Designed miniproteins, single chains, continued (2). Designs and how they scored, part 42

Each design is a single chain, and the fold is of that chain. pLDDT is the mean over its residues in the fold that is shown.

## One batch from the design tools (miniprotein)

Design m5438
Fold by ESMFold2-Fast:
Structure m5438 (fold): chain A 64 residues (1-64)
Amino acid sequence: MSAEVEEGVVRLARSDHPARRELVRLYFTTEDPALKARIEEAILADASDEELAALVAEIRAAEA
């Protein structure tokens, strides 16, 4: 994991926004390397709360 991704994960984990916290949970619980890479890309792009919430919803829909 790069230092930039690590810093981004810490920032999301400290957020009051439920979508940001859920994304961190998904990142650590998933075993899918493609999904981890997608989450890392969103973190590196400094995605908005709305973009991160959309990503969480998309991941959850794919798991159902």
Scores: mean pLDDT 76

Design m5439
Fold by ESMFold2-Fast:
Structure m5439 (fold): chain A 109 residues (1-109)
Amino acid sequence: MLEPVSQQLSAAPGASVTVTFKLSGGDLSKHGVAVYIQRPGEAEEGVAAISKDGSKTAYAPRVQGRATISRDDAAQTVYLNLSDVQAEDNGVYTAVPVPSGEVALATVA
């Protein structure tokens, strides 16, 4: 089964960054993906989600209009692009494979 992958983001305010998640342990093309952020002392928060076929995406209201999620199934990689980085965007991001893309979208929206 695909394993969740975590990446730390520590970026200057106003920067544009790409958080890259290389997934292993299974076939990415069979899974939707939801991305969450964890900050010290705070609850885990949904950021973005993408369906298993890439046809549907969802974004949390905080990042709407400045976030883009995409996938490269051949490379087993998910990309989260963030523009105009805010202090609240800094934290540990985890890409979580989900069997259904609809569940991933509901978690974030």
Scores: mean pLDDT 80

Design m5440
Fold by ESMFold2-Fast:
Structure m5440 (fold): chain A 60 residues (1-60)
Amino acid sequence: TPEEQAQLIDEAVRREGGPPLPTSALAEVLKTTDPREVARSLQQGGVLSEESARRLEETL
């Protein structure tokens, strides 16, 4: 579900030492946005490493 995908993204960001994400707002975005695109954007912004983003995309 979008809520579960938001939690997975938040957990990946927290493992990299990033700030906690607003998971409720993220879940709303994920109703209309591919969660893999969100993971890719976080990698491009330097929030997730390439390795973390790739693993996250496999679980989304």
Scores: mean pLDDT 77

Design m5441
Fold by ESMFold2-Fast:
Structure m5441 (fold): chain A 83 residues (1-83)
Amino acid sequence: KDKTIQQGDDLYMQGLKYYLNKDYQKAKDLFLQSAQLFQQAGDYDSASQSLYNASISYKKLGDDETAQQLQQQADQLQSQADQ
């Protein structure tokens, strides 16, 4: 579990670096991988945040449809974390 969370954190931080460098294609892939690892670990708060950043990255690429879908998934995970 701890190793999975750390791998999720590492991917999330790499995603942020690519996002800040405007490499939105790599950023979205890293955020999606990070979200998957956090979901496996049961860390729904971190998974939700990773999906929000993936959503923003898709929006930067002009894929508003996928961005909206990912935002809705992030909102659902956040609701799960709040229970």
Scores: mean pLDDT 86

Design m5442
Fold by ESMFold2-Fast:
Structure m5442 (fold): chain A 75 residues (1-75)
Amino acid sequence: MAEEIAAQAEGLSPGARAALELYLSFNPEHAAKLAADPAALQRIAERLAAEFDESLSIQEQVALVRRIVEEVLAP
């Protein structure tokens, strides 16, 4: 599921996709929401493509993904 959802995100580098996949593997509620909302997934992909920095640590990369996902999915 997490890998499948991350693979549907267009325009991501391999590193950005891996960070998104890792985040979603530990956050199944967000994975389920994004599976049901492809427009939200694309907004996350666009922001992540613009803001992602491969020089960041894995922990910092996952924190960036969390921030973007939480902002996009905020009520």
Scores: mean pLDDT 80

Design m5443
Fold by ESMFold2-Fast:
Structure m5443 (fold): chain A 122 residues (1-122)
Amino acid sequence: MSPLLEEAVRAIARAASLIPGVRVEVEGNTLTLTSDGSEEATAALEYLTTFLAAIPGVRVERRGNEAVITLGETGGEALLDDEAFRAAAAHANATTTPSEAGADALYILGAELAGLAAKYGL
């Protein structure tokens, strides 16, 4: 796994960990996000996973209260692309139930990814 991909996975894990009632597990380039079944955690997870599924090179599989997210190298790079990030955020905002916790997680993710883009000269 590239250093960029590893740091992108960690940025998503940190952002998702800020969502109350969401549990995060990381294995390599795969994240497993589990909602505690509360309305707030479920809405935030739906928002975040809808965002991530709209990023090229990111695979999302939903199973009840669980989401499995797999990032390839393309997905890591696409997350750092401002246009791809904004398009995915607009899609999530248009297609999911409003979630303050999900929006807060996405804001933190965007800030961390901006720092990574600067670090890697993107």
Scores: mean pLDDT 85

Design m5444
Fold by ESMFold2-Fast:
Structure m5444 (fold): chain A 89 residues (1-89)
Amino acid sequence: MISKEDKEEIKKLVDEAINAATQGDIDKAREYGEKALKKAEESGFSKQIIENIKLRLDVAIKMAEAGVTDRNEILKAIDEEIEKKSKER
């Protein structure tokens, strides 16, 4: 059973990773992302949810590495990739 507290903690870690990416801090974005993925795995989240978290983090970091640090542009790119992957199933 996945607790509400585990869900909120993972959301916070993903938000911190995206926030670090918007600041151009790729190392912190990776650190928070790794913590979010580890917590999701330890909390018993499904493979599909873990893959969605990984996709969000990969897109945010890739955008920041390309010099795109605008939060709205990063979030839009994440939403587009999630929707695209969801339609492929």
Scores: mean pLDDT 80

Design m5445
Fold by ESMFold2-Fast:
Structure m5445 (fold): chain A 82 residues (1-82)
Amino acid sequence: MKIKLTPEQVDAEIARIKELFDKAIELLRAGKDPSLAASYYTAAQIEAVALLSFADLTPEQKARIEKTLAEGKARVDAVEAA
């Protein structure tokens, strides 16, 4: 059984995932708390995977979440490589 979300709820979930990636990146760039940065990165990935696994999504919504996850991961990888 999939959880049915409104378009507004899906948009809010995507915004939350983006915020978690942004927090991870800020902490990594600051070099102050790598364990907290890893926690935000892990939380972003868990929320994205949970949404993709359990939410009843349109193909467009699914693509937006997958893009958000891929872009977030690429941004973290780029900061780690610097």
Scores: mean pLDDT 84

Design m5446
Fold by ESMFold2-Fast:
Structure m5446 (fold): chain A 79 residues (1-79)
Amino acid sequence: LPEELRRLAEEARKAGHPDIAETLQRYADLLAEHPDNPELWRAVAETLRKIAEQLEKAGHPDLAERVRELAERFEQKAA
């Protein structure tokens, strides 16, 4: 899962959103340090849903959908 966040961070940078990329990279680093933290997984999922909305409004619906799919995976893992 941290590797997926790093991949999305790189794609967000390419899309012109370095602020979103930094947020995704920060969470990837936190998850690597705390792999067994369900509270962190829920926090990441919530943040990813907000990022997906921002990307959709910015005209990146394909990237937004991939971020939403990752949010669902974190929600499933936290359950």
Scores: mean pLDDT 82

Design m5447
Fold by ESMFold2-Fast:
Structure m5447 (fold): chain A 68 residues (1-68)
Amino acid sequence: KLEELKERANELIAEHLPEAPLIADDASIGEIKYRLSKYALEAFERGRLELASRLFELLLELEEVEAS
């Protein structure tokens, strides 16, 4: 599940944030959550509400994976 979430996150980053570095294969859950939180907030501030929503949804799914 974590690998699926990383792939989805990297797809969003590559498509919508091409200047941002992709999430590394060895990134911890904490690092992924930090980066997605940053990107979600920046997207929200830029009025990119669909992107922000998708990133927040990935964050919630990461919380679920971390809890299980």
Scores: mean pLDDT 80

Design m5448
Fold by ESMFold2-Fast:
Structure m5448 (fold): chain A 96 residues (1-96)
Amino acid sequence: MLSQEEISRAIGLVLRAIGDLLDAKLLLEKAKEALKKGDIEAAKKALEEVKRIEEEVREILKELKELKDPSSAAEVEKILEEIRKIKKEIEELLKK
């Protein structure tokens, strides 16, 4: 069973992952708008930011697994998968 400090840490990590997903969704919309205007460099910059967010959420997931909190880890695994889909969508948009 997790200590109160471990529970508090797990909650903070999950909230950070949720914030990162919201940021990734905003970056996807920014990339779409940039490409509509022909601003390929702005779309590439948005992709670079999403890649940084993916790595941060991957580290959050690793910390949650070390805390042995399977429910919080499962929630963040779903968030990581959504961020990966956003990354792939921007990559596909840049190829067209």
Scores: mean pLDDT 86

Design m5449
Fold by ESMFold2-Fast:
Structure m5449 (fold): chain A 75 residues (1-75)
Amino acid sequence: MPDVEKAAELAVEAAKAALAGDSDKSQELVKELASMEGVDEKTAVKLVETAGRLLLEGKSEEEVKEAVKKLLEEE
């Protein structure tokens, strides 16, 4: 079963790295997320993109994590 808490945390961290201009770190975190049980690379990228959009909209980290968890539970 996917660890939705850990996946949400990694997605937020990767999105923050991307927004800071650290694409290498963001890619490493996406690879870590994709290595998790139940998460493929396409899903990992979509979770990070969603987290990044919500952060740009001014959502709190907690709200972003909740949204990512919902996406994982929907899959």
Scores: mean pLDDT 79

Design m5450
Fold by ESMFold2-Fast:
Structure m5450 (fold): chain A 75 residues (1-75)
Amino acid sequence: AVREAFEVSREGQRLRVESHPEEVDPAEVERRLAEEERRFEEMLRKGLEPEDIEQAAEKLPELKKKVEELKEKMK
C-alpha cells in the first residue's frame, strides 16, 4: 500500500538511521551532497543566463562550504 511504500522509500531508510545512528554511511552522505551540487551546476549550464549564473555562483561556494563542513563532521 501507499504507506508501506513510503516506509520503504523514506521512512524505511530513516527508521534504519534512527534505530542504528552509528550505521549512517558517510560515503552515501557525501555522494548525495556531491550529486546535489553537480545537479545545481548542471542547471546553471542548461538554462540560466550569465547574470543568473553569477547569482548562482555566489551561492555555489556556500553549498561547497556546507558539503566540506559535513564531510569534516563525518570524519
Scores: mean pLDDT 54

Design m5451
Fold by ESMFold2-Fast:
Structure m5451 (fold): chain A 84 residues (1-84)
Amino acid sequence: MEKEREELRTGVANLQAAVDSLERDLEAGADPERIVEATESLIKVADELAQRAEALGDEDIVNTARELKKRFEELKERARQRLA
């Protein structure tokens, strides 16, 4: 239980770092197509993390993972808008 929760918390921290990094990249003029691809992969990771946390009964991690998924979806949409 403790090790599984630690893995989930590490996963959340990694996703948080990833969204912050991709937001900076998009603002710095990175290729929007690559950001779309990256966010699609990370949305799947966030969804899997939320499912694992739900199975464990960790509501706080579920809510955080769902919020991160939403941030990746918003970032993906912003990147798509730059593709015209």
Scores: mean pLDDT 85

Design m5452
Fold by ESMFold2-Fast:
Structure m5452 (fold): chain A 104 residues (1-104)
Amino acid sequence: SKEELLAWIAAMLSIAGFLAAMDIYHRNLKKNPEGAWKELETSYEGAMAALDAALAVTTDPQMQAKLKQLRDVLKKAYDEVKKDPSKTLEIRDKAAEEINKIVK
């Protein structure tokens, strides 16, 4: 369970990084939209990789379900930002609320 705990912590930190990257993306959208998107994409890919790594070592079915739900929330948020970048902060706030519900 120590390996599972460390993987969960890494996944949570990567998710926090993705949410922060959404805020940065919003701030840079007008000045450098291409560069800002690339940074958000990198943070998203990192968070998804961390979640997949956590899923690979997790044996608890309840924790597996939470990791899958977190993965779905991130994917939906990323897809919604790609579709309408002007709503990035609103999408981020909704994603943060859903993440909080899953981990509590």
Scores: mean pLDDT 89

Design m5453
Fold by ESMFold2-Fast:
Structure m5453 (fold): chain A 90 residues (1-90)
Amino acid sequence: MGKQADEAARELLRQAQELERNLEAAIEEALTLPKEEAIATLEQRIEDLEKMAEMLAKLAETEEAKEAAREGARIAQETLERIREAIEEA
């Protein structure tokens, strides 16, 4: 379990960094949906991400992986919130 959680935590950090790097493309994709649907989808993703990050931080065996889960969650949440703001303003 812990070894899988450690790898998942590192993957979460990698995916969060990629999402942040591709912020503009993610905003463009989100704007293909009706605004209310796009916002609801982002809110669900943020909630799912919070639950996953909390689980991974508890299950991870190494401090490095626990930090990766926390950092990945922070980056992803900040990026998703920026996407949400862009949709609300559009």
Scores: mean pLDDT 80

Design m5454
Fold by ESMFold2-Fast:
Structure m5454 (fold): chain A 85 residues (1-85)
Amino acid sequence: MQLENMKKLPEYSLVLEKLKELEEKALKEPEKAEEYLEEAEKLVKEFVKLLEEHTPDSEAKEEVIKELKEKLEEMKKKVKEALEK
């Protein structure tokens, strides 16, 4: 069904892993943290776009999109907090 269609795209779990990696990189290289946050935001936007294009039925899709956006916001806050020392 709807969830099956999402699995036809690049592995959604891999996107979650990449967000985690970007968070770790931002924490290790504060001078590049802003760049990594922008990369994370673009990655989430691109993946959401792919979900919208390849998953016509929206209930499960909306849940996944919401979770990704919330995770991105949490990452931004965490990195910002770390940058403030």
Scores: mean pLDDT 72

Design m5455
Fold by ESMFold2-Fast:
Structure m5455 (fold): chain A 80 residues (1-80)
Amino acid sequence: SLEEIKARYEEVKARLDELEARIKQRGYGTPEELAELIRLVQELGRIYKELLDAKAPPEFVKEVAADIERAVDLINQLID
């Protein structure tokens, strides 16, 4: 259901927010944190597809897309 997709998104978003805060506070990411960020991007991508398939509100789809972009930007900062 859409509510179950939202609940999964909220959990993934909370994990992403925690990782971003820790990495920024420390000034570097560990290989384990990089691997976790990649897994979170993959999960957000699945959520994004499920939202499109469910014809979810455009504002919610845009929110998930923005979090994918944020996570990808963080990964790029760690590997560059």
Scores: mean pLDDT 89

Design m5456
Fold by ESMFold2-Fast:
Structure m5456 (fold): chain A 76 residues (1-76)
Amino acid sequence: SMLDKLAEKDKEFLEKLKKEIEETLKKYPNDYVKIGETVIKLMEEFGELTEIEKNMTDEQKEMLGKIVLENLKKLE
């Protein structure tokens, strides 16, 4: 069903997001802008990217990176 396909896409996105953020943290441990860029890249790959994410400043990318990282740690 369409709902099953959406659930599968969300699971795949979250699994890839966790892996890519972990790799980014190992290479750039204090670069939250780079983490935000990693999130935006994955949103693009999964077709979730909006005009807001395309036009984000480095300050907004840093905030996005911090929020996503904190939320992923809390879900463990």
Scores: mean pLDDT 74

Design m5457
Fold by ESMFold2-Fast:
Structure m5457 (fold): chain A 86 residues (1-86)
Amino acid sequence: ARPSLEELLAALLEKARTGSRAEIEAALAALHTALVEDPALSDEQKAEAVRVYEEAQARLAAARTEAEASAVALEAAERLRALLAA
């Protein structure tokens, strides 16, 4: 079975705190895939998830420190959590 959106958000938040950049990228990609494939989400929510993912990927590529990578992951998680609450 696919992990839930809550489980994927929790994984992203955990990797933001304790994980490597590669683990953050993997967690973000998994959450993005689950969001765009979720039939309960609107096309507008899916489009916003794509925008959040693309912005986060660009910022992760530019991040020079663990703190910067963690900040990108935390901001992406918060934006995606807000998207799910809409």
Scores: mean pLDDT 81

Design m5458
Fold by ESMFold2-Fast:
Structure m5458 (fold): chain A 130 residues (1-130)
Amino acid sequence: PNPPPPAVTDLSKKKPTKNEELQWMLDDALQALKEDPYAGAFMELPDAVLEGRPDYWDVVPNPVSLGVIEAKLKAQAYSSWEEVLNDIDQMFDNVRKYYPKGDRVYEGMLRLQAKYNKIAAEMKKRMASS
């Protein structure tokens, strides 16, 4: 006797988006940023209490991390590729506001931002050519 095959998959009523350029940028660009050796400090929001920086939230009203961005992308919370770029830019601006020049986090941000700027420039070039 063969048992019947399990044939019930979870039925999502949401149709997949056809924004291939957005999906490529989000999957490729975010993955490349996460694999950068300087990305570790940006994967999660800083623990201001454990780091002795309880003023972080007062200085940085819009805290963002790569982990927050990844979660929003997986939840399809972004309406456009520009909103993703804005969150990444906000993450870098938050570092510039809180950390002094020469700090390890600041220096890591400059290297990660240089990589990100190349990816963003390629996307903007592709969009302008369309």
Scores: mean pLDDT 68

Design m5459
Fold by ESMFold2-Fast:
Structure m5459 (fold): chain A 80 residues (1-80)
Amino acid sequence: SAETEELKARIEELTSRAKALLDELRSRASPALQRQIDAAKAHLDRLKEQQLALAETDPEVAKEGIDIFEKEVKKLEELL
Protein backbone atom coordinates (compact mmCIF):
# COMPACT_ATOMS: atom_id res chain seq x y z
CA SER A 1 0.00 0.00 0.00
CA ALA A 2 0.99 3.66 -0.32
CA GLU A 3 1.08 3.91 3.49
CA THR A 4 3.43 0.90 3.75
CA GLU A 5 5.79 2.34 1.10
CA GLU A 6 5.79 5.74 2.87
CA LEU A 7 6.60 4.05 6.20
CA LYS A 8 9.46 2.06 4.61
CA ALA A 9 10.87 5.27 3.10
CA ARG A 10 10.67 6.99 6.50
CA ILE A 11 12.40 4.02 8.20
CA GLU A 12 15.27 4.20 5.66
CA GLU A 13 15.60 8.00 6.03
CA LEU A 14 15.54 7.98 9.86
CA THR A 15 18.02 5.09 10.06
CA SER A 16 20.36 6.99 7.71
CA ARG A 17 20.05 10.15 9.84
CA ALA A 18 20.66 8.21 13.08
CA LYS A 19 23.77 6.56 11.59
CA ALA A 20 25.09 9.98 10.52
CA LEU A 21 24.73 11.19 14.13
CA LEU A 22 26.55 8.10 15.43
CA ASP A 23 29.34 8.61 12.85
CA GLU A 24 29.72 12.25 13.97
CA LEU A 25 30.00 11.13 17.62
CA ARG A 26 32.46 8.39 16.64
CA SER A 27 34.77 10.92 14.92
CA ARG A 28 35.43 12.67 18.28
CA ALA A 29 35.17 9.64 20.59
CA SER A 30 37.76 7.63 22.55
CA PRO A 31 38.54 4.08 21.31
CA ALA A 32 36.36 2.56 24.07
CA LEU A 33 33.41 4.80 23.14
CA GLN A 34 33.99 4.05 19.43
CA ARG A 35 33.44 0.34 20.17
CA GLN A 36 30.16 1.17 21.97
CA ILE A 37 29.05 3.33 19.01
CA ASP A 38 29.84 0.46 16.60
CA ALA A 39 27.64 -1.83 18.75
CA ALA A 40 24.85 0.79 18.73
CA LYS A 41 25.03 0.99 14.90
CA ALA A 42 24.67 -2.81 14.67
CA HIS A 43 21.68 -2.70 17.03
CA LEU A 44 20.14 0.09 14.91
CA ASP A 45 20.44 -2.11 11.79
CA ARG A 46 18.52 -4.90 13.57
CA LEU A 47 15.80 -2.48 14.72
CA LYS A 48 15.51 -1.23 11.12
CA GLU A 49 14.90 -4.79 9.83
CA GLN A 50 12.25 -5.39 12.51
CA GLN A 51 10.50 -2.08 11.75
CA LEU A 52 10.50 -2.79 7.98
CA ALA A 53 8.83 -6.16 8.68
CA LEU A 54 6.22 -4.45 10.91
CA ALA A 55 5.44 -1.94 8.15
CA GLU A 56 4.24 -4.87 5.99
CA THR A 57 2.30 -6.77 8.70
CA ASP A 58 1.04 -4.03 11.06
CA PRO A 59 1.52 -0.53 9.57
CA GLU A 60 -0.23 1.23 12.50
CA VAL A 61 2.27 -0.22 15.01
CA ALA A 62 5.15 0.58 12.63
CA LYS A 63 3.89 4.17 12.23
CA GLU A 64 3.75 4.69 16.01
CA GLY A 65 7.34 3.45 16.39
CA ILE A 66 8.58 5.61 13.51
CA ASP A 67 6.84 8.73 14.87
CA ILE A 68 8.62 8.24 18.23
CA PHE A 69 11.98 7.51 16.55
CA GLU A 70 11.70 10.60 14.29
CA LYS A 71 11.00 12.82 17.31
CA GLU A 72 14.11 11.49 19.11
CA VAL A 73 16.38 11.78 16.03
CA LYS A 74 15.24 15.38 15.48
CA LYS A 75 16.01 16.26 19.13
CA LEU A 76 19.51 14.78 18.83
CA GLU A 77 20.18 16.59 15.54
CA GLU A 78 19.19 19.90 17.19
CA LEU A 79 21.59 19.22 20.12
CA LEU A 80 24.59 18.24 17.95
Scores: mean pLDDT 83

Design m5460
Fold by ESMFold2-Fast:
Structure m5460 (fold): chain A 82 residues (1-82)
Amino acid sequence: MQRVLSYVERARDYASRGDGQGALRYLTDAGDVASQNNLTLDPQVVQQLRQGTLYVVQGDFDRATRYLGLAVDLLRGQLRRS
């Protein structure tokens, strides 16, 4: 879980700088780590990550940063409950 959170935080940082490729790389890494470790992400986390990824692809980095920030906050909440 900590590694997924770290990668999503990095993706948000890259999106905030307008680096879509950097953001997508870290989002892919986060997904790979979650899959490889059979981690269950809360559905709300998955939804915010999907929206953030969509806006990165569209080049809307302001919205991407907001949605990825929500995913970070939700992941921190999930980590505290686990």
Scores: mean pLDDT 84

Design m5461
Fold by ESMFold2-Fast:
Structure m5461 (fold): chain A 77 residues (1-77)
Amino acid sequence: AAAWAAAGQARIDAIFTEMANEGLKLAKEISPEYQKKAEEALKSDGSTREKAGQVIKIMNEAIKEYLEKLREELEKS
C-alpha cells in the first residue's frame, strides 16, 4: 500500500516536472525575462507541484504581456 502510494506520487511529480520543463521552453521563446523568472521558480525551495504551479503562473503572465506588446506593435506599425 505505502509503496504503491509512493509510486503514484512519483508519477504525479514526474508529470508536474514535465509540465514545468515545457513551460520553461515556452517562456524562453517569449522573452529572456520570463525565462529567468521560470528558471528561478524551478530553483526555488519548494515541492515539484509548487514549482510547476509557479512556472504556470509565470507563463500566464508572459502570454498576457506578449499579447499586450503585440497589440502595441500593431498600433505603432
Scores: mean pLDDT 72

Design m5462
Fold by ESMFold2-Fast:
Structure m5462 (fold): chain A 69 residues (1-69)
Amino acid sequence: SLREEIEALVEEALAELRAQKLSEEILAEFERAAAHLARTAEARGVAVEDVRAALRTLIADAKARQAEA
């Protein structure tokens, strides 16, 4: 299902960011943004490829913020 696929993508992204030792603050912000994305995608029936693209942007943003911190 879309929900299961989104959940798996978010868990994979979080595992990668944790492995890279991102701060708890940045991880919490990423989780909040990813949760919002998941809710919006479920409500609107957004395609998985669009969710994956949006999640990729959130990952890039989190990494950029870590580099500045």
Scores: mean pLDDT 80

Design m5463
Fold by ESMFold2-Fast:
Structure m5463 (fold): chain A 68 residues (1-68)
Amino acid sequence: SGIEAFLEALLEEMKKKKSTTLSAETVRAILDRVDLPEEVKAAIRALMDENEEVTVGEILNAIGEGLK
């Protein structure tokens, strides 16, 4: 699924950087290359516009908002 592919890409970037947070730039780059509903992408982009770094928990909350 698109959400699973997105989360896998986030985890791989966290492993690469050895960090539990990701920069807005990194999350946007991953978001641009995955297949997700546009409402979910919009919710995640709104989160990134307000935060320079985010946790997986914050991203999961944004996904929940985009799914209604």
Scores: mean pLDDT 81

Design m5464
Fold by ESMFold2-Fast:
Structure m5464 (fold): chain A 96 residues (1-96)
Amino acid sequence: SYEELLEELKKIVDEFIEKVKGMTREEAKQAYDEFVKKLNELSAKAQTLPEEEARRFNRTVAEILKAIDRFLAQLDAGKPRDEVVEELKKEVEKIL
């Protein structure tokens, strides 16, 4: 169901945030590649949903990817990790 896919999405996002808290920039980029792979697999499952639910799911995934791209850009800019992680958590709470 749509709700089951959202719960799985939340789990994948929470696991990513938890992993990157203690990682170097290089490790975080590797974790991001694995994260994108999991999102693509989940998005493929979402395409079996009714069209309107699939569109809503795709929009949510796109918003999460934008938040994580911002997170990685802020790390690359040398912003404090704790502040950047906290900002990512707030963005994700707004999306999910």
Scores: mean pLDDT 81

Design m5465
Fold by ESMFold2-Fast:
Structure m5465 (fold): chain A 79 residues (1-79)
Amino acid sequence: MREKLIELARKLTEEAIELYKKYLETGDEKYKEKAEEILEILEKYADAIRDKDPELAEEIRKLIEETKEEMKKLEEEKE
């Protein structure tokens, strides 16, 4: 189960990045909002499972951090 949850988290972060790229290409703020919502859901999930599975929580947190850094780089390209 853990491996499937990590795979799901990776897919969701990849989708968030792709949505953010669409935002930069189209200028449609809804893509940006959706990408941010995905990250917020993952953050809340990681926090919820921290006591139960701290290792999984930390892996998800790291994926979120890396995704946020990628989004910052994409924003810098737009500026």
Scores: mean pLDDT 80

Design m5466
Fold by ESMFold2-Fast:
Structure m5466 (fold): chain A 112 residues (1-112)
Amino acid sequence: MSAIAQAVKEGLEGLGEAAPGLEVKVEGNKITVTAAEGEARDDLAAALKQIAEEYPQIEAEVEGGKITVTFKDGLDASGDSKHPGGEGGADVVAAIGAGAAGLAAAAGLSPN
């Protein structure tokens, strides 16, 4: 699988642990996130759609309270990337850094 696919998978699994209202299931090359109700679902859906726009090997679909993320290159732990540009830990660090910077900018300094 690609480095970005692994980063997204780990992020979603971590989100499932951090938010008891979220259910995360991994099956084949798909990850399904089920959220009850609220802003967390819309926020997650927006973030995943943005990632899918930047990384064509990732597809995000929202259906009611269910978000399905499809990894076209798969989630297999073989370590063999189908795209040359998707290889290496540097791509994962760069993608996470860019996402974190975007979230920080959007959130701004929310002091109270």
Scores: mean pLDDT 59

Design m5467
Fold by ESMFold2-Fast:
Structure m5467 (fold): chain A 114 residues (1-114)
Amino acid sequence: SEDNKRKLALLEAAVELLEEGVKAEDLTMRRVARRAGVSVGTVYRLFPSREEFLRAVAVALLEEGENYFKQKKYDKALKLYDKAIELAKLVGDEELVEEATKNKKKAEEAKKKE
């Protein structure tokens, strides 16, 4: 659907901003909307709260980190896992913090074996 395409574009824009060095606390819905080329109203329509948006971004970071991990790009995976931990802590999602931390440890162990 069009809404699913816009959600994916927003999550991709957020991941790109974080990879470029934007801090988790500075990841605003307005900045992400501007990067994705969508209205701020569209962001709030698709994500009812900033917390839900940041949680979705943390999940997207874990998915992209796993893609880098499978490619043996461990430094890129670790960077994304660190950002996922930052976002998960910011929204108070302890389960997501644990998941991201486990993925980080797995990538650190794999890097040591290279």
Scores: mean pLDDT 87

Design m5468
Fold by ESMFold2-Fast:
Order: structure tokens, then sequence, then C-alpha cells
Structure m5468 (fold): chain A 66 residues (1-66)
């Protein structure tokens, strides 16, 4: 499954680290004006995706797509 997140002033390298820790197969992070960070992350399983989502949400990310 692919999840999408948005947040403000989140470190892109920290996002990549968390995604890789949970077994992400694809990670796309886009930085926008005003410190807005958008991330799209693909995982092999739903369980890995949900575990990563919980940790990313603790960074201040909001899930914007399932």
Amino acid sequence: PTLAFAGINIDPEEVKRIAEKHGATEVRVTEMDGGIVFAEVTFPTKEQAEAAAKELEKLGFSRIAP
C-alpha cells in the first residue's frame, strides 16, 4: 500500500529513515515553500505501512491518503 502525508518543518532525512526502518519499497519526499513537507511512501504489507504511519504521525505528519 501507498500512504501520503503532509506536515510542517519535518526533516526529510528522518522521514526516509523511518520509512526504510519499516521496509518501504519507495519513498518520495517533496519540500514546499513555508516548510511544508509532502511524503508518499509505499510498503509491501499493510502491517508495515500502519507501523510506519504511527511513527511518522508522531513526527507531526498528518495522513492525507490511505
Scores: mean pLDDT 78

Design m5469
Fold by ESMFold2-Fast:
Structure m5469 (fold): chain A 90 residues (1-90)
Amino acid sequence: MISDEEALLAVTELALAVYSVLLKKAETKEEQLEEVDAFAEVVRKALEELPEEYRPRLLEYARELLEEATKDLPEEIQEYAREKFEEIAE
């Protein structure tokens, strides 16, 4: 059966995917910044709950998902997302 850690990772990955869709649908700069903050908060909380060995996998998945979600958004949103992610990852 799936372990508790694997289940937590799977639920986290699903939550990140949902927030990435919300970010893509955000029409205003204010909403886009709020969705970046929400995405970052999901990653931060997951890093507190998951074993350290899952950290590289979670961070890589989240980074790729966030880059894909912001690629068509204004450069300032892309920079904000990158800075927020780097703050959490380090």
Scores: mean pLDDT 83

Design m5470
Fold by ESMFold2-Fast:
Structure m5470 (fold): chain A 79 residues (1-79)
Amino acid sequence: SQLEETRRRLEAQRALVERMRAAGASPEEIRTVELVFGDGLSYAEAARELGLSPATVRRRVRRALERLGLTEEEARAIV
């Protein structure tokens, strides 16, 4: 069901955010990952939302995922 899918996605998002916090990610790194992987925004859309360049968003995403030992594909599969 759509409700079960939404619940699973929200639980996965919360688990990812908790892992990031435990790994010492900044609020800015967490917010960037939430926009890209949680809300499904492109780097350009997330950059517009955050007042950053797309290159800066990509760098923040890479840094956050490196702290967790995850690839972008693995992060997308989680959320």
Scores: mean pLDDT 80

Design m5471
Fold by ESMFold2-Fast:
Order: structure tokens, then C-alpha cells, then sequence
Structure m5471 (fold): chain A 89 residues (1-89)
């Protein structure tokens, strides 16, 4: 029930009509490129882990009542945080 109320409060349409998944994928690619990540990473699963964190953040934004205009910012922050952990190892 809380999930349904959060979705009703926050529109399901995100940036440019993108789905949550598409938005997360786009932001992951943009942030990793900005951080100078190589085309092919030596660590298997790091990209999957970063994407999973971005997706989890995006899916929780309506539940947490975050306004749609902050979705991209919040997802970008999650991707940067996870990418920094991967680089730190």
C-alpha cells in the first residue's frame, strides 16, 4: 500500500518519458564515462553491481517520496558512490 501511494504521488514518467530501467542504464553509462572507466573492466560483476545500485535507487525514489526532478541527481549520486567503491576496491 505505501508503494502504491508513493507511485501515485510521484509520476511514473521520468526523464524524457524514460522508464526507470532506461534512466538507470543511461546514467550508469554517463557517469562511468565521466569517471574515465575503461571500455572493458577487469572486475567481473562491477558494472552489474553499479547498475543494480542505480536501479534500486531509482525504484525506491517514488517510495521515498523524492520528486521526479531529483531522480536523475539521486541516481547519479548512487552510481558515483558505487563506482568509487569499485575503484577503491
Amino acid sequence: QPVLEALRAAPPSFVDGESVVSLAERIVQEVLAEMGWPEDFPFVGDRGKIFSAALATALMLPVEGVPPERYEEAIREAVEREARKALEK
Scores: mean pLDDT 64

